# Designed miniproteins, single chains, continued (4): the designs that were tried, part 42

Each design is a single chain, and the fold is of that chain. pLDDT is the mean over its residues in the fold that is shown.

## One batch from the design tools (miniprotein)

Design m13439
Fold by ESMFold2-Fast:
Order: C-alpha cells, then sequence, then structure tokens
Structure m13439 (fold): chain A 110 residues (1-110)
C-alpha cells in the first residue's frame, strides 16, 4: 500500500540528492530547479545521511511521505522535522512546508 510508494519516492529523493552533491563537488553548487526543487547542498547532504545512515530518521521520512499520501500535511511536516533533527538539521516551518509540497508534486510523477 502506501509504504511501497513511500519507499519508491525515498529512493528517487536519495538519487536526486546524490546527483546534486556530485555536481556541486565537480562544478560548484547546482542551482535549484524552478519547480519544487529541494533547496541547497546542505539539505541534500542531510537527506543522504537520513536515508542511508540513520534508520530512525529514515523511518520518520517514510512516515512523512505516507502522511502526504493520506492528505495529512501537518503530520508530514512534524515527521520531516523529526527526521532532519536526527541528522542535525533544524528546518523552519516554511522550509518544511516547501519540502512537503515538493514531495507531494514528486508523488504525482510516480
Amino acid sequence: MNRELAERLAELVLEEARAAIADARAHGPAPPAEDGAIPGLVLHEALVRMLEEDEEAREYFLKAIEAIIEGKFEEAEEYLGKAFALVGVDLSREELRALVEYLRWRLEQL
């Protein structure tokens, strides 16, 4: 059900984060995409740590995507905040909302 779709989106987000880090190391910081891009190299590095190195942070990220699928956007913001805090990144409410909107738009591509 929702878990398979959450795992699929997490895999896509991880791939995009890794590509952005590689590009930044080769050519300097990549400019954000115009529509719903995850902002900044620091956020991409946090996503890689979260999805590959921290099982608890990864679980909160997956719960956030599941909440988005269910239309529970405030719960998704809370889960994302917890996930990023575990990898040492404190996102503002505005940044969390932007990330929820980005993930929602990416889900529509799957």
Scores: mean pLDDT 77

Design m13440
Fold by ESMFold2-Fast:
Structure m13440 (fold): chain A 78 residues (1-78)
Amino acid sequence: ASQEEALAALQQAIDNNDFAAAMRAFNYIKSKYPQANVDALKEQLVQKFGPRAKAIIDAYDKGAQPDPEVIAEAAKAL
């Protein structure tokens, strides 16, 4: 997928309240397009999903990947 398609997928996941899909899309963007400006999307994720999203986003932003079980458990809270 192109950078534009990846960013659109993240926005769609946010709009759909799909936390797990949003976190996966964010990780994909950070892995494939580390130079992409995602600041506005990060703000939307934190505003919509709260501090749990911020912690996971910060981990992905630093190149670390949270445990998949943590992401799945967070998704169940939505």
Scores: mean pLDDT 71

Design m13441
Fold by ESMFold2-Fast:
Structure m13441 (fold): chain A 75 residues (1-75)
Amino acid sequence: VAALLEAARPEAERIEEELAAGAPREEAEARALGLLARILTAALAAAGADTTAAANARTREDLLAAQKALLAAQA
């Protein structure tokens, strides 16, 4: 997960730069949510590669819960 966040940092910085340049906040937020969804999808796929059943299931549930909570907060 941390490595995925590091890889996404340049794109997150670009979103912030566009927002600072006067881009609509709604559009910047939509792109940020898209980026986060991609990170969560990649993290879930990476967890699937680790066949430790209990740890994999917990990681998947935590990532899905985080995505749900984030979407609820944006509503």
Scores: mean pLDDT 63

Design m13442
Fold by ESMFold2-Fast:
Structure m13442 (fold): chain A 84 residues (1-84)
Amino acid sequence: MPLLVVVTGDPERVREEVRRLTELLRPQRVERVRSREDAERVVEELEGVTILDLPENPELAEYAVELARERGILVVHIEMERPP
């Protein structure tokens, strides 16, 4: 079953979390998307587990999550907070 994992927040924290998730989940793809068109492409081509690395871009993350849900894809959204 396809799974989309979206990681947002602080760039350094997101980088660390994406690396950790890659080791744990062994995804078919890890993508950094910069546009709605990139998000659409990733969701349309999604097979298995894909991780989206979207630091400090909550609007693009929300778009990707909505698009995936419309396609019946399971989505997990993780937000990494900035350190105090």
Scores: mean pLDDT 80

Design m13443
Fold by ESMFold2-Fast:
Structure m13443 (fold): chain A 64 residues (1-64)
Amino acid sequence: SSQQLQQQIDYVRRSRDITTGILDNGIQNQQSQGNTDTVNRIQSLRDRTVDDLDRRIQQLEQQR
């Protein structure tokens, strides 16, 4: 149903917000420790994670 599909989209969007928040906290923590290489790796993971979740949202929206 369209309501169940919307709930799935909302769930993925909420997961995106939570996951990016965790990664942003990780970046800030590693920056404060001077771990530049680790910051760059977490930043790359963040970018890939955002792209993956955005693709999932698009796939769900295409099912409407």
Scores: mean pLDDT 89

Design m13444
Fold by ESMFold2-Fast:
Structure m13444 (fold): chain A 62 residues (1-62)
Amino acid sequence: SALQKLLESGAAPDEARRSAARVQELFDRARALEERGDPRAHILRVSGEMLLMAEQVEARLK
């Protein structure tokens, strides 16, 4: 899960929960668009993946 990855990267629990919630929101919206066959789903999925990666990198640098 996004939360677990952020915690393992060293993010503080409250920061990890906020970032994981935003990542999950993007993935949930992407899934809803995918279920409707909307090609824009890919943009939201990639955005969630990039946000998760960026937050993991920043957690390791703190």
Scores: mean pLDDT 85

Design m13445
Fold by ESMFold2-Fast:
Structure m13445 (fold): chain A 85 residues (1-85)
Amino acid sequence: SAMEAARAALAAWQAANAAAYKKLADELNELLKTEELKKELEKEVEEKDKEAQALAENGREDAEAMLALMKEREEFLKEKVEKLK
């Protein structure tokens, strides 16, 4: 179903963004080495993830179109990687 596909790819997009922000936060936390800044960064990551989800839900048609394009690109990249074997 389109709704399940849209939800799954939205979750994947959020997970990828969360992973990227987590990597950045880890590097910043190592540099800053403060408990307070760690909490603020983690809170900001969660707030940004919620904002991204709300934005995608408001633009459901645009989100579904983007999800279709992302899946098509992922399959294309997988096929290309397999051909490199």
Scores: mean pLDDT 62

Design m13446
Fold by ESMFold2-Fast:
Structure m13446 (fold): chain A 61 residues (1-61)
Amino acid sequence: EFEELEKKVREKIDELGKQGRYDEAIRLQMLLLSARVLRDMGQEEEAIETLKRAIERAEKL
């Protein structure tokens, strides 16, 4: 699940970058980095929730 959600976030970052929406792309990248840190700390469920919030945010743009 985590890697699938990470891939979706990366795809949204690329899409926003191509649209010139760099502010939103940077925000998604920060959420992705935060999720990776949470996973490294053993907080798998919180990491997954962070990626889900990133996707939800991207869908509203």
Scores: mean pLDDT 81

Design m13447
Fold by ESMFold2-Fast:
Structure m13447 (fold): chain A 85 residues (1-85)
Amino acid sequence: SMVKEAEETVEVKDVAEAEKAAVEALERLAGGRASSLKTEHEVDEETGTVTITVYGVFLDKGLLGFAVGRVEGKKLHIRSVVVPL
């Protein structure tokens, strides 16, 4: 299995759109839908910064996936990585 990494920046309107974008980025990098997936977000109420973390298991691909997104204003900066299971 080949280790893969990607980054992207997208405009988002809210936390739900940001979580969806982070999941889609990770699944795109893995080449399929996750067999299991966990999404977490943390909001810094003083700065308005939102951090999104996605964990995915891709059993059919033999991969684990991780994505971290940071929302500043209306922009989401996503970093994704997939590694062999």
Scores: mean pLDDT 84

Design m13448
Fold by ESMFold2-Fast:
Structure m13448 (fold): chain A 76 residues (1-76)
Amino acid sequence: MLSEETLKKIEEVEKETMAELEANRDTASEKEKLEILLEAYEKVLEIIKEELGEDNPLAKQYEARIEKLREKIAEL
């Protein structure tokens, strides 16, 4: 079960990532934008693993998202 503190940590990562993507919207390549998003997902996954454990369904969902995102980056 996600604590309010864990949810706030995830929200902070999301807010920081959205701000970085917006700041680089016109200057960053598609690959660079996906790399920013990948780093954010990896940070969120570490928070989830630390708080809930690596076998938690939410951790597995983020692992799957990270894998798909890495594949998309490799296509560019």
Scores: mean pLDDT 80

Design m13449
Fold by ESMFold2-Fast:
Structure m13449 (fold): chain A 87 residues (1-87)
Amino acid sequence: SSMLEEALKEFKERMKKLAEELKKDKSLTPQQIADKLSEAYHEEVEKIVKKYKFSEEELKEFEREAERFVVGLYIELMEEKDAEEAA
């Protein structure tokens, strides 16, 4: 669905922007990064669900892809943090 693609694009852009901000703050612990991503995830999902009015199937697909994306961002941020501390 083009609507799902548009919603996922909006979600991903919001999460990427937050990830770049979190990456710049080297004082943040892994738990603080996880908490900030989780909070933004829930806020953006609620906003998008209200905006796009998904069917039950579309909502499940959106949530699956959104969760997968945020988990991937967290892993990437942790790998970058570990690399900077090792250097």
Scores: mean pLDDT 85

Design m13450
Fold by ESMFold2-Fast:
Structure m13450 (fold): chain A 88 residues (1-88)
Amino acid sequence: MKREKFLELKERLKELAKKVLEKEKEREEELRQALVEVLGMPEEKSAEESFEEVLEKLFEQAEKAFDEKGEDYIEALEEIIKELEEYL
């Protein structure tokens, strides 16, 4: 049923989003290291927190959108999953 499909898509999105964010996180860490070395800027720890917050917000929005849009949201979620798979 509709809820079961949503939970399956949510789990797939979670795995894909985690991979995408880890890829972006590694890139941002490389940029921070380069800035510290070249410009002498201070090292910060906020990047990991920001990525985790974005992931949590996406899941909160997903649950709200499912409650409001139902089947239309499932189709949109499938499209997002496809885009994330193509990005990886």
Scores: mean pLDDT 59

Design m13451
Fold by ESMFold2-Fast:
Structure m13451 (fold): chain A 55 residues (1-55)
Amino acid sequence: GKEEAARAGKEGALEAGADERAAEAAGQMTSLSDPDADKETARRYGARAGAALAA
């Protein structure tokens, strides 16, 4: 669901080197993009979003 996607997206962003604020935003973006994403898909999306926000 939405909350699980947001958490996985945030974790992916943190692993990609995003700070806490960028990772939180990336998690929210992940849940808005695909609230039903599996953990792996959500993490990959979050990592990309987090990298873009941290740049």
Scores: mean pLDDT 81

Design m13452
Fold by ESMFold2-Fast:
Structure m13452 (fold): chain A 109 residues (1-109)
Amino acid sequence: DPELLLLKFLSGLPLSDEEVRELARLLGVSPSTVRRAHRIISRARLGQPLRLSPEERRAVETVLRAVLEYLKTQPEVDPLLLELLKRNATLLGLDDLVAEVEALEKERA
């Protein structure tokens, strides 16, 4: 279930190795990039300090942008997925991605 995988990922919930591979295939990114992005989102969920290296920031930005592009291809999108994507983009200071998510929310409202 792609929506359940995305909800788990964006919520920072634990993912199995198979779920990571499925999400990587869905988003057209490497499993290692998904794992790196998921560790960052999981740390944010646990209230841990986020001091990101440029490489870590690039990995999480790549995956969040791939999530947005995937959601744009879907005829219907769970509003919770857009809200979780916006929350993660906001926490990471990805202002351009926040604006794109808000534009999609308005288009789909």
Scores: mean pLDDT 85

Design m13453
Fold by ESMFold2-Fast:
Structure m13453 (fold): chain A 65 residues (1-65)
Amino acid sequence: GGGRVTVYNASEEQRKEASKVGAKVRKENPELKGDEMAQAIAKALEELGLKVEAEGGDGAVLVVK
């Protein structure tokens, strides 16, 4: 269970970049949990011009659609 960041309408290259950025945000912000981590990932992905939704919880999971 936990938070989720969903990325919509992404190309194959954008999906790969989104996963890479999500991993980078987690590595750079190890103290963030659940909702705060989901918001941090969503913010980074929005800076790439991606459409995202963030949902909080005990953890954050990146989903690319």
Scores: mean pLDDT 76

Design m13454
Fold by ESMFold2-Fast:
Structure m13454 (fold): chain A 74 residues (1-74)
Amino acid sequence: RLPPTDKEALDKIDAKPVLTEEERRAIGRAMAGEVETELEKEIAKGRVELTLGREVSEEEAVKLWKKNGGGTPG
């Protein structure tokens, strides 16, 4: 069993957005400027919220997501 401090660190690492096949497709489309569907907007919002460590509005999240081109893999 992991000590509480290591669990918190692991939870932060595991809180990285886990990508499903559908989410990867939606991210690809969002990076092409297609942030139209609820799924694409939710992915952008979730990614931005995890990066900033706070909740953001959908509008703010989409704007930041598009500005950063979806971020860099790795």
Scores: mean pLDDT 59

Design m13455
Fold by ESMFold2-Fast:
Structure m13455 (fold): chain A 64 residues (1-64)
Amino acid sequence: MEALIEEAAEAAARKDAEAVRRTAEELLRSLGLDGETLAEILADKVAAGLLSAEDVRKALTELA
């Protein structure tokens, strides 16, 4: 799980919204959660510059 969280945070640092969405969705799926909506929200906010890498790391850590 930590590897997926770091992968999502690195994607957020480079503003790769699609990589953030894919990695967050995979993490949430591994937790047995329906993560499609959450992953889209995180990706959209990263693309808009509203979430940093630290914000994404914190959000996913709270779910794990």
Scores: mean pLDDT 78

Design m13456
Fold by ESMFold2-Fast:
Structure m13456 (fold): chain A 82 residues (1-82)
Amino acid sequence: MEERLEKAAKEIAERFGIDPEVARSILETAYRAMREAGGVGPEARQAAIDAARKHGVEVTPELVDAILDAVAEIYLEERRAA
């Protein structure tokens, strides 16, 4: 999990020009919301938006979708590995 989050954070940071530590924080927040909800839903999307705003990152549909795609992939892989 943590290794996959670090990789996703670096990829999103490079793509959107944000700090990798900030990208990781946003991804971790969205991933926790997704786990609590039991899948992709409005809770994970709102968590990603709120975390991005908290860190002063411009919220765009592309950024939010990239974060949700990354955490959904991690969530599904963790479920498959269990």
Scores: mean pLDDT 80

Design m13457
Fold by ESMFold2-Fast:
Structure m13457 (fold): chain A 68 residues (1-68)
Amino acid sequence: SFIEKLMQTALELAQLGVEMGVPEKEARKIAEEAVKEAVASNKDPEAVIKTARELGEKRIKEKAEELK
């Protein structure tokens, strides 16, 4: 389902953040915010998932670099 794909996307982004050295709570927050923004900005389910992944990955990488 679309909801299952959204949840899986958030979990995968949070895990990427943790693996890159972002604290789990912050990684989860970044992932959830990216998914929420993608849902608000896109009408097509495939575009939502793509935007959430791109936005979440970008922000996680930026936060990981900030924490070095």
Scores: mean pLDDT 83

Design m13458
Fold by ESMFold2-Fast:
Structure m13458 (fold): chain A 78 residues (1-78)
Amino acid sequence: VEELTEEAIRRLEEAGRRAEEAGATPDVPGTVRSMADLAEKQGHTELAEELRRTADELPPDTSVEEAKRAVREAGERA
């Protein structure tokens, strides 16, 4: 669970970096949702549900730092 939460944070940082290089806004909710799908496939159902809720609650323009905080909180609740 914790390892997957840290991987989600890592992917958010990577998405942010790529978007910055392109002069675009990262798809933060989409990145979190993709990590929820990965968690579900690995049998971490509670983490997947918390990550999906997080993705649904995040505004499309949410910063990477705000999303990382929300993902850490989701992992702690799972």
Scores: mean pLDDT 76

Design m13459
Fold by ESMFold2-Fast:
Structure m13459 (fold): chain A 67 residues (1-67)
Amino acid sequence: ATPEQKEQAAKEVKDAIASDPNVTYADAQVVGDAIVPSYLGGAPSDETIKKAEEIAKKAGLTLSLPK
C-alpha cells in the first residue's frame, strides 16, 4: 500500500471507531503494515471493530488492537 492509502485507511478506522456511541475520542496511527487505534471512554463494539478490520484489510493492512 502507498503512504496515502495507509493514511486514508487510518482516517477511516478513526472515523469508524469515533462513530461508536461508547467512544468519546478516537485516534489511529500507522505502524509499518498495521493500523493501531487508540480511544477514550468505553470500548468500541464488536461490530465497530469488524468494520475497522475490514477497512484495514481493504488497504492491505492489519488492525492491531491495544493490549
Scores: mean pLDDT 78

Design m13460
Fold by ESMFold2-Fast:
Structure m13460 (fold): chain A 95 residues (1-95)
Amino acid sequence: SEKELEERLAKVGEEAYQEVLKEFEEGKAPAREELEAQLAELEARIKALRAQLEDPSLPEEEKRRIREEIAALVGRGNALRLILAPEELQQLALE
């Protein structure tokens, strides 16, 4: 169902978001320049995947797979944006 798909996408995004935050908690923090490069690559991938969803000939199963991939990438991107935010903004978002 549509509700089940929405719940699945939300879970995929949240799991990806928490995975990135956990990596930072474990002291495996990359350099800021590397994080900015990862975010740029991720944003480019999301753009490409969204363009693929505009193809009306795509099977529903493939559309679902692409939507799940976008959800995971959006989750990762949200975590990276939080980490790259000014310290004051990071504190507000984490509290």
Scores: mean pLDDT 79

Design m13461
Fold by ESMFold2-Fast:
Structure m13461 (fold): chain A 78 residues (1-78)
Amino acid sequence: MFEKISPFKYLLKKENKEVILLAEKEVGDWKLYLFADGSLYKVNKKDPNDIERLKVPGIPADLSEPILLDPVEVYKRE
């Protein structure tokens, strides 16, 4: 699940790390989040636990990372 701390700042609950949101886009039943560390996530609007990490073409940092098995949570508080 993804929750805003501020208009552009998020806290990744599982990593206990602050991340800046660069872009947010809604496409059909999916909501896309692009973070400043280069990570891109899609979240199912009907099931917020249905979260998939996507690799962004041209950003090398995430190319070798495995598919995220656990959902990434962002919350308003620590």
Scores: mean pLDDT 54

Design m13462
Fold by ESMFold2-Fast:
Structure m13462 (fold): chain A 81 residues (1-81)
Amino acid sequence: ALEEIEKLYKELKELAKKLEEAIKNGDLETARKLHEEMARIADEIRELYNKAPSREAKELLEEAFKLLGEAQKKLDEAERK
């Protein structure tokens, strides 16, 4: 459970980097798709946490949704330029 959440969180961080690069390149369509993938992974982390709650899993869940929120803010800012 925790090991799976750690793997998903690592994937989420890589998607966040790809999203920033897509924004830099002006590829907002790809950035939106990456944000959708990040949301899916964050939901998977939440589901795993609900099945096997632990302090460590809660910390990763909070970090995951923080990354998702930061990605959304960057995407919103890029779209409203």
Scores: mean pLDDT 84

Design m13463
Fold by ESMFold2-Fast:
Structure m13463 (fold): chain A 74 residues (1-74)
Amino acid sequence: SAEDIAQEILDEARKRFEEAVKNKASEEEILKIAEETAKRFQEVKDQLSEEQQEQVEKELLRLLLETLARIAAQ
């Protein structure tokens, strides 16, 4: 389902951000992960409700901001 694909996109983003933090990735690399994740989400957004789209976008933003805060604290 579209919801399952959206969850897989979020799970993959979490994994990629965690790996980036462990590897001491740059802000540029983290932003690239966010951009690629957003592009993947755009491909499935039409199959999601407006509420589901908003929830995914909020979670992606939260993950990005938390990841940027973690690398800034290093």
Scores: mean pLDDT 83

Design m13464
Fold by ESMFold2-Fast:
Structure m13464 (fold): chain A 59 residues (1-59)
Amino acid sequence: SREELIEEAIKKNPEFYEEAKKLSREEQLALYNEVMRQYIRNPSEELKNKLIILSYLLK
């Protein structure tokens, strides 16, 4: 499920989650756009998990 994907992404990237949730909504959106640019250029599971975490925080 979507919830399971979010939980797994956070479990694999706990430091990123803790830092990202401290950011303002504007900063989270800017970070999402930067990570998306990186993902389009060179896809990886790490970048995909970061996008999942940021998407969750932005909702």
Scores: mean pLDDT 88

Design m13465
Fold by ESMFold2-Fast:
Structure m13465 (fold): chain A 97 residues (1-97)
Amino acid sequence: EEVEKALEDIWIDFRLLVEGVSSEDLKAIRDILPGEARRILYRALEAIFTGASPEELKRMLEELKKILDRLKEAGAPQSVIDFVEKLIKEIEEKLKE
């Protein structure tokens, strides 16, 4: 289970990198956000394409806004802020059908 969780965290970080997050931005994300918050970022990416329920999308939107506030408070790079704002917009668009 510890190995499985470590592999999941590596996979999440890899997926964020593939979605256009630079290595420098990924380092900033890791320094600012706990693993649970990074898992929310990955699940938001999945939810954009998997047809998650409106209730799940609403919960995800609330969590993403909290993550965005934390990143802004910590002085994250603008590219990281833009990435999370893009996820928020995509989830908001999914909630509008």
Scores: mean pLDDT 75

Design m13466
Fold by ESMFold2-Fast:
Structure m13466 (fold): chain A 93 residues (1-93)
Amino acid sequence: MKEELRKKAEQLKEAAELARRGADLLEAGSDVEEAKRQILEAAELVGKVYDEALGEQYKKRIETGNIEDQIATAKELARLAESLAAAYESQAR
């Protein structure tokens, strides 16, 4: 229903922002542990809102990857979350 789709879109926008901030922090060489926490939170949110298996796949990539892999994964997660948010917003019209 439209209200549920809008709520999902809002949560996915939050996930996209968390993933983007995490990627930016990793690229800047700043607080790596804080960056990882934000990206893992984004993956958890995508899993809860959209697909649990996909969320777990992203979490594993962050947990097992090097910094370069983590940056690439965070950017992919941000793009996915933005695309899903736009799709849910479109359906809510």
Scores: mean pLDDT 85

Design m13467
Fold by ESMFold2-Fast:
Structure m13467 (fold): chain A 54 residues (1-54)
Amino acid sequence: MPDVPFSVSDVGEILRLVGDNLEAPNAADQQRLAELMQQMREQTKKDQEAGRVK
């Protein structure tokens, strides 16, 4: 059985903090960078697993 470290109250607090951070302009930039990094990671993974790139 998995443990449940976070209660409903704790989850609510985390969501509030995340939501507040999203209201900041820097949050949008961080999210965009995260998406870009994700794309780069997917490409790197594809290159390595496909074995087509050295």
Scores: mean pLDDT 58

Design m13468
Fold by ESMFold2-Fast:
Structure m13468 (fold): chain A 97 residues (1-97)
Amino acid sequence: MAADLARGQQAYQQALALHQSGEQRDQFVQAARQALTAFARYSIDAGIELGDQLAELAPELRSQIRTAEAVGVATGTIDRAGEFADRLIEERRERRR
């Protein structure tokens, strides 16, 4: 659903802001996970078929979340979440046209 995409974008932006502060690791990890969860739910609910794209991206995002948990901060997790959101937005626009 579009609402899940919006929630994902909001959580991604919150994670980016928390990453810049450097002091709230737990909040950063939580926000990053919320973004990934919302994006995944959006792809399921919206019926968007990402096929090989999702298969390629999902393991990398999961790996970066685990790294963030272990070492506190992972910039790549935020970057990947943003790329995933942008891809879903473009897929949605293409389907509407």
Scores: mean pLDDT 54

Design m13469
Fold by ESMFold2-Fast:
Structure m13469 (fold): chain A 67 residues (1-67)
Amino acid sequence: SHMLRQQELHRRRRRELSEQLRKQGKTELVDYLEKNLEDGEQTAVLESYLINKQDPDRILKVIKTRR
C-alpha cells in the first residue's frame, strides 16, 4: 500500500543519511542520535545537516537544552 511504501522509504532514507554521516567521520554524532533521540528527532537532525547544510552541533545543542 502507499502507506507501507512511504514508511519503507522513510526508514531507508534515515539509514542512508546515518551512513553518510558515519563516512564523514561523524560517528559520535550518529551514535548520540541513535541512543538519545526519538526517530523523528533523529531524522530532523540528519535532514538539517545533510540537506539544509545546517550546523549539526547547533541543532543538537538546541535539542539537548530541551532535555
Scores: mean pLDDT 68

Design m13470
Fold by ESMFold2-Fast:
Structure m13470 (fold): chain A 64 residues (1-64)
Amino acid sequence: MPHDLADALVKAGRTDFPDAHRVAGLLEHASDAEIQAALAALAAGDDDAFHAALVKAAARNQAA
């Protein structure tokens, strides 16, 4: 698939190998728009916004 969002995050060095699996899991349940916004922030060099978006998606998915 051309998305490879989790792979792009690992390649950027922001998410380590163990986190890549979590991001992949988030992708299945979280809206693609949220992950896409995180990638856009990463591409702009705004890693603070990128990390915030990731944490947001993870918090929603984690629940209890």
Scores: mean pLDDT 58

Design m13471
Fold by ESMFold2-Fast:
Structure m13471 (fold): chain A 75 residues (1-75)
Amino acid sequence: MHVIEAEEVVGRSPSGLLVVRGTHEGRPVSAIVDAGGEQGLVRTSDPALRPGDTVTVRVPETGETVTGTVQAVGG
């Protein structure tokens, strides 16, 4: 299971968009999670992830976890 540990919440929208900076397997990564839809969609800078992978973003500020499917990798 892929887990991104959010070190900072850069942005949050009332529609369920979450923008984080954090780490995955010790690498600094960024992720944009759209959790406002029927399924979570994730865009991330992590080169270890591929479109179609399931990733969980942990938000220690709130204790929240958001799970989504990777749509795009790049940045």
Scores: mean pLDDT 76

Design m13472
Fold by ESMFold2-Fast:
Structure m13472 (fold): chain A 76 residues (1-76)
Amino acid sequence: PKVVIVVHAPGRPPKEFETLEEALREVEAWGEEHGMSVEQIIGHKLRLIGLYLDALLEGKKTGKKEVKVEFVVEPL
């Protein structure tokens, strides 16, 4: 199944990505711009990876051709 990731970062319009790698780069870039620690950025990346893997598994289980993942970056 195709997974589309929508990243909702505070102060930015929602961005859609067709690859996990591009979505992870957006999360990293936002975190770096907003003074997140390396630990906070890693935490957000791991959460996105988990959601992506769940979407892949659900897509295979349900036979969906496309699954959309919506990821919200939470400023802690």
Scores: mean pLDDT 82

Design m13473
Fold by ESMFold2-Fast:
Structure m13473 (fold): chain A 94 residues (1-94)
Amino acid sequence: MKMNNEELVELLENIFKDVLKVSEEELKLFREIAKEAVEELGFEGTETIDNEQGLELLEKIKRLLEERLKAGIDPEAVKKLLEAVEKIIEGIKN
């Protein structure tokens, strides 16, 4: 699938909101982590993301969520988002 970073993040937010029924607070945390992942991977200037880059972005988001969980930052919200991201990654790989 060809889409930009904002379109991918919006798609993931819609999945979390409508399918996984996460709270607005959890969505805000997800947006912050997704932005960090995009910036750390150097994707902020990328006009389109393919499926492989999308998977790489999700795995980076997972790693950042794991780091926040270890630091004790919003553990309940981070745990829910981590479980959601892991399920999406597993669905893409399988």
Scores: mean pLDDT 72

Design m13474
Fold by ESMFold2-Fast:
Structure m13474 (fold): chain A 85 residues (1-85)
Amino acid sequence: SVDKEKLEQLILIIKDIIEKIKDEKAKELFEEVVKLVEQVLKGADPNEVIKELDEIKERAKKELDKHLAEQLIAAIDEVKKILEK
């Protein structure tokens, strides 16, 4: 079973990060992560979501500045820790 309480706490942290970001592309990618986590809370398959998160990590490396990419990748890795056994 997925730790839904930890996922809900992580959504709040990511939403706080989004409010502080001025880069529109970074906001878009962080919002995509929030949407995927919310889908898990609604019963989506964690393994399917992990694949989508890995695609967002690769996009971050290519499309964002180093600092924003590192923040997004760190957030995704925390989500993956909760979804993985």
Scores: mean pLDDT 87

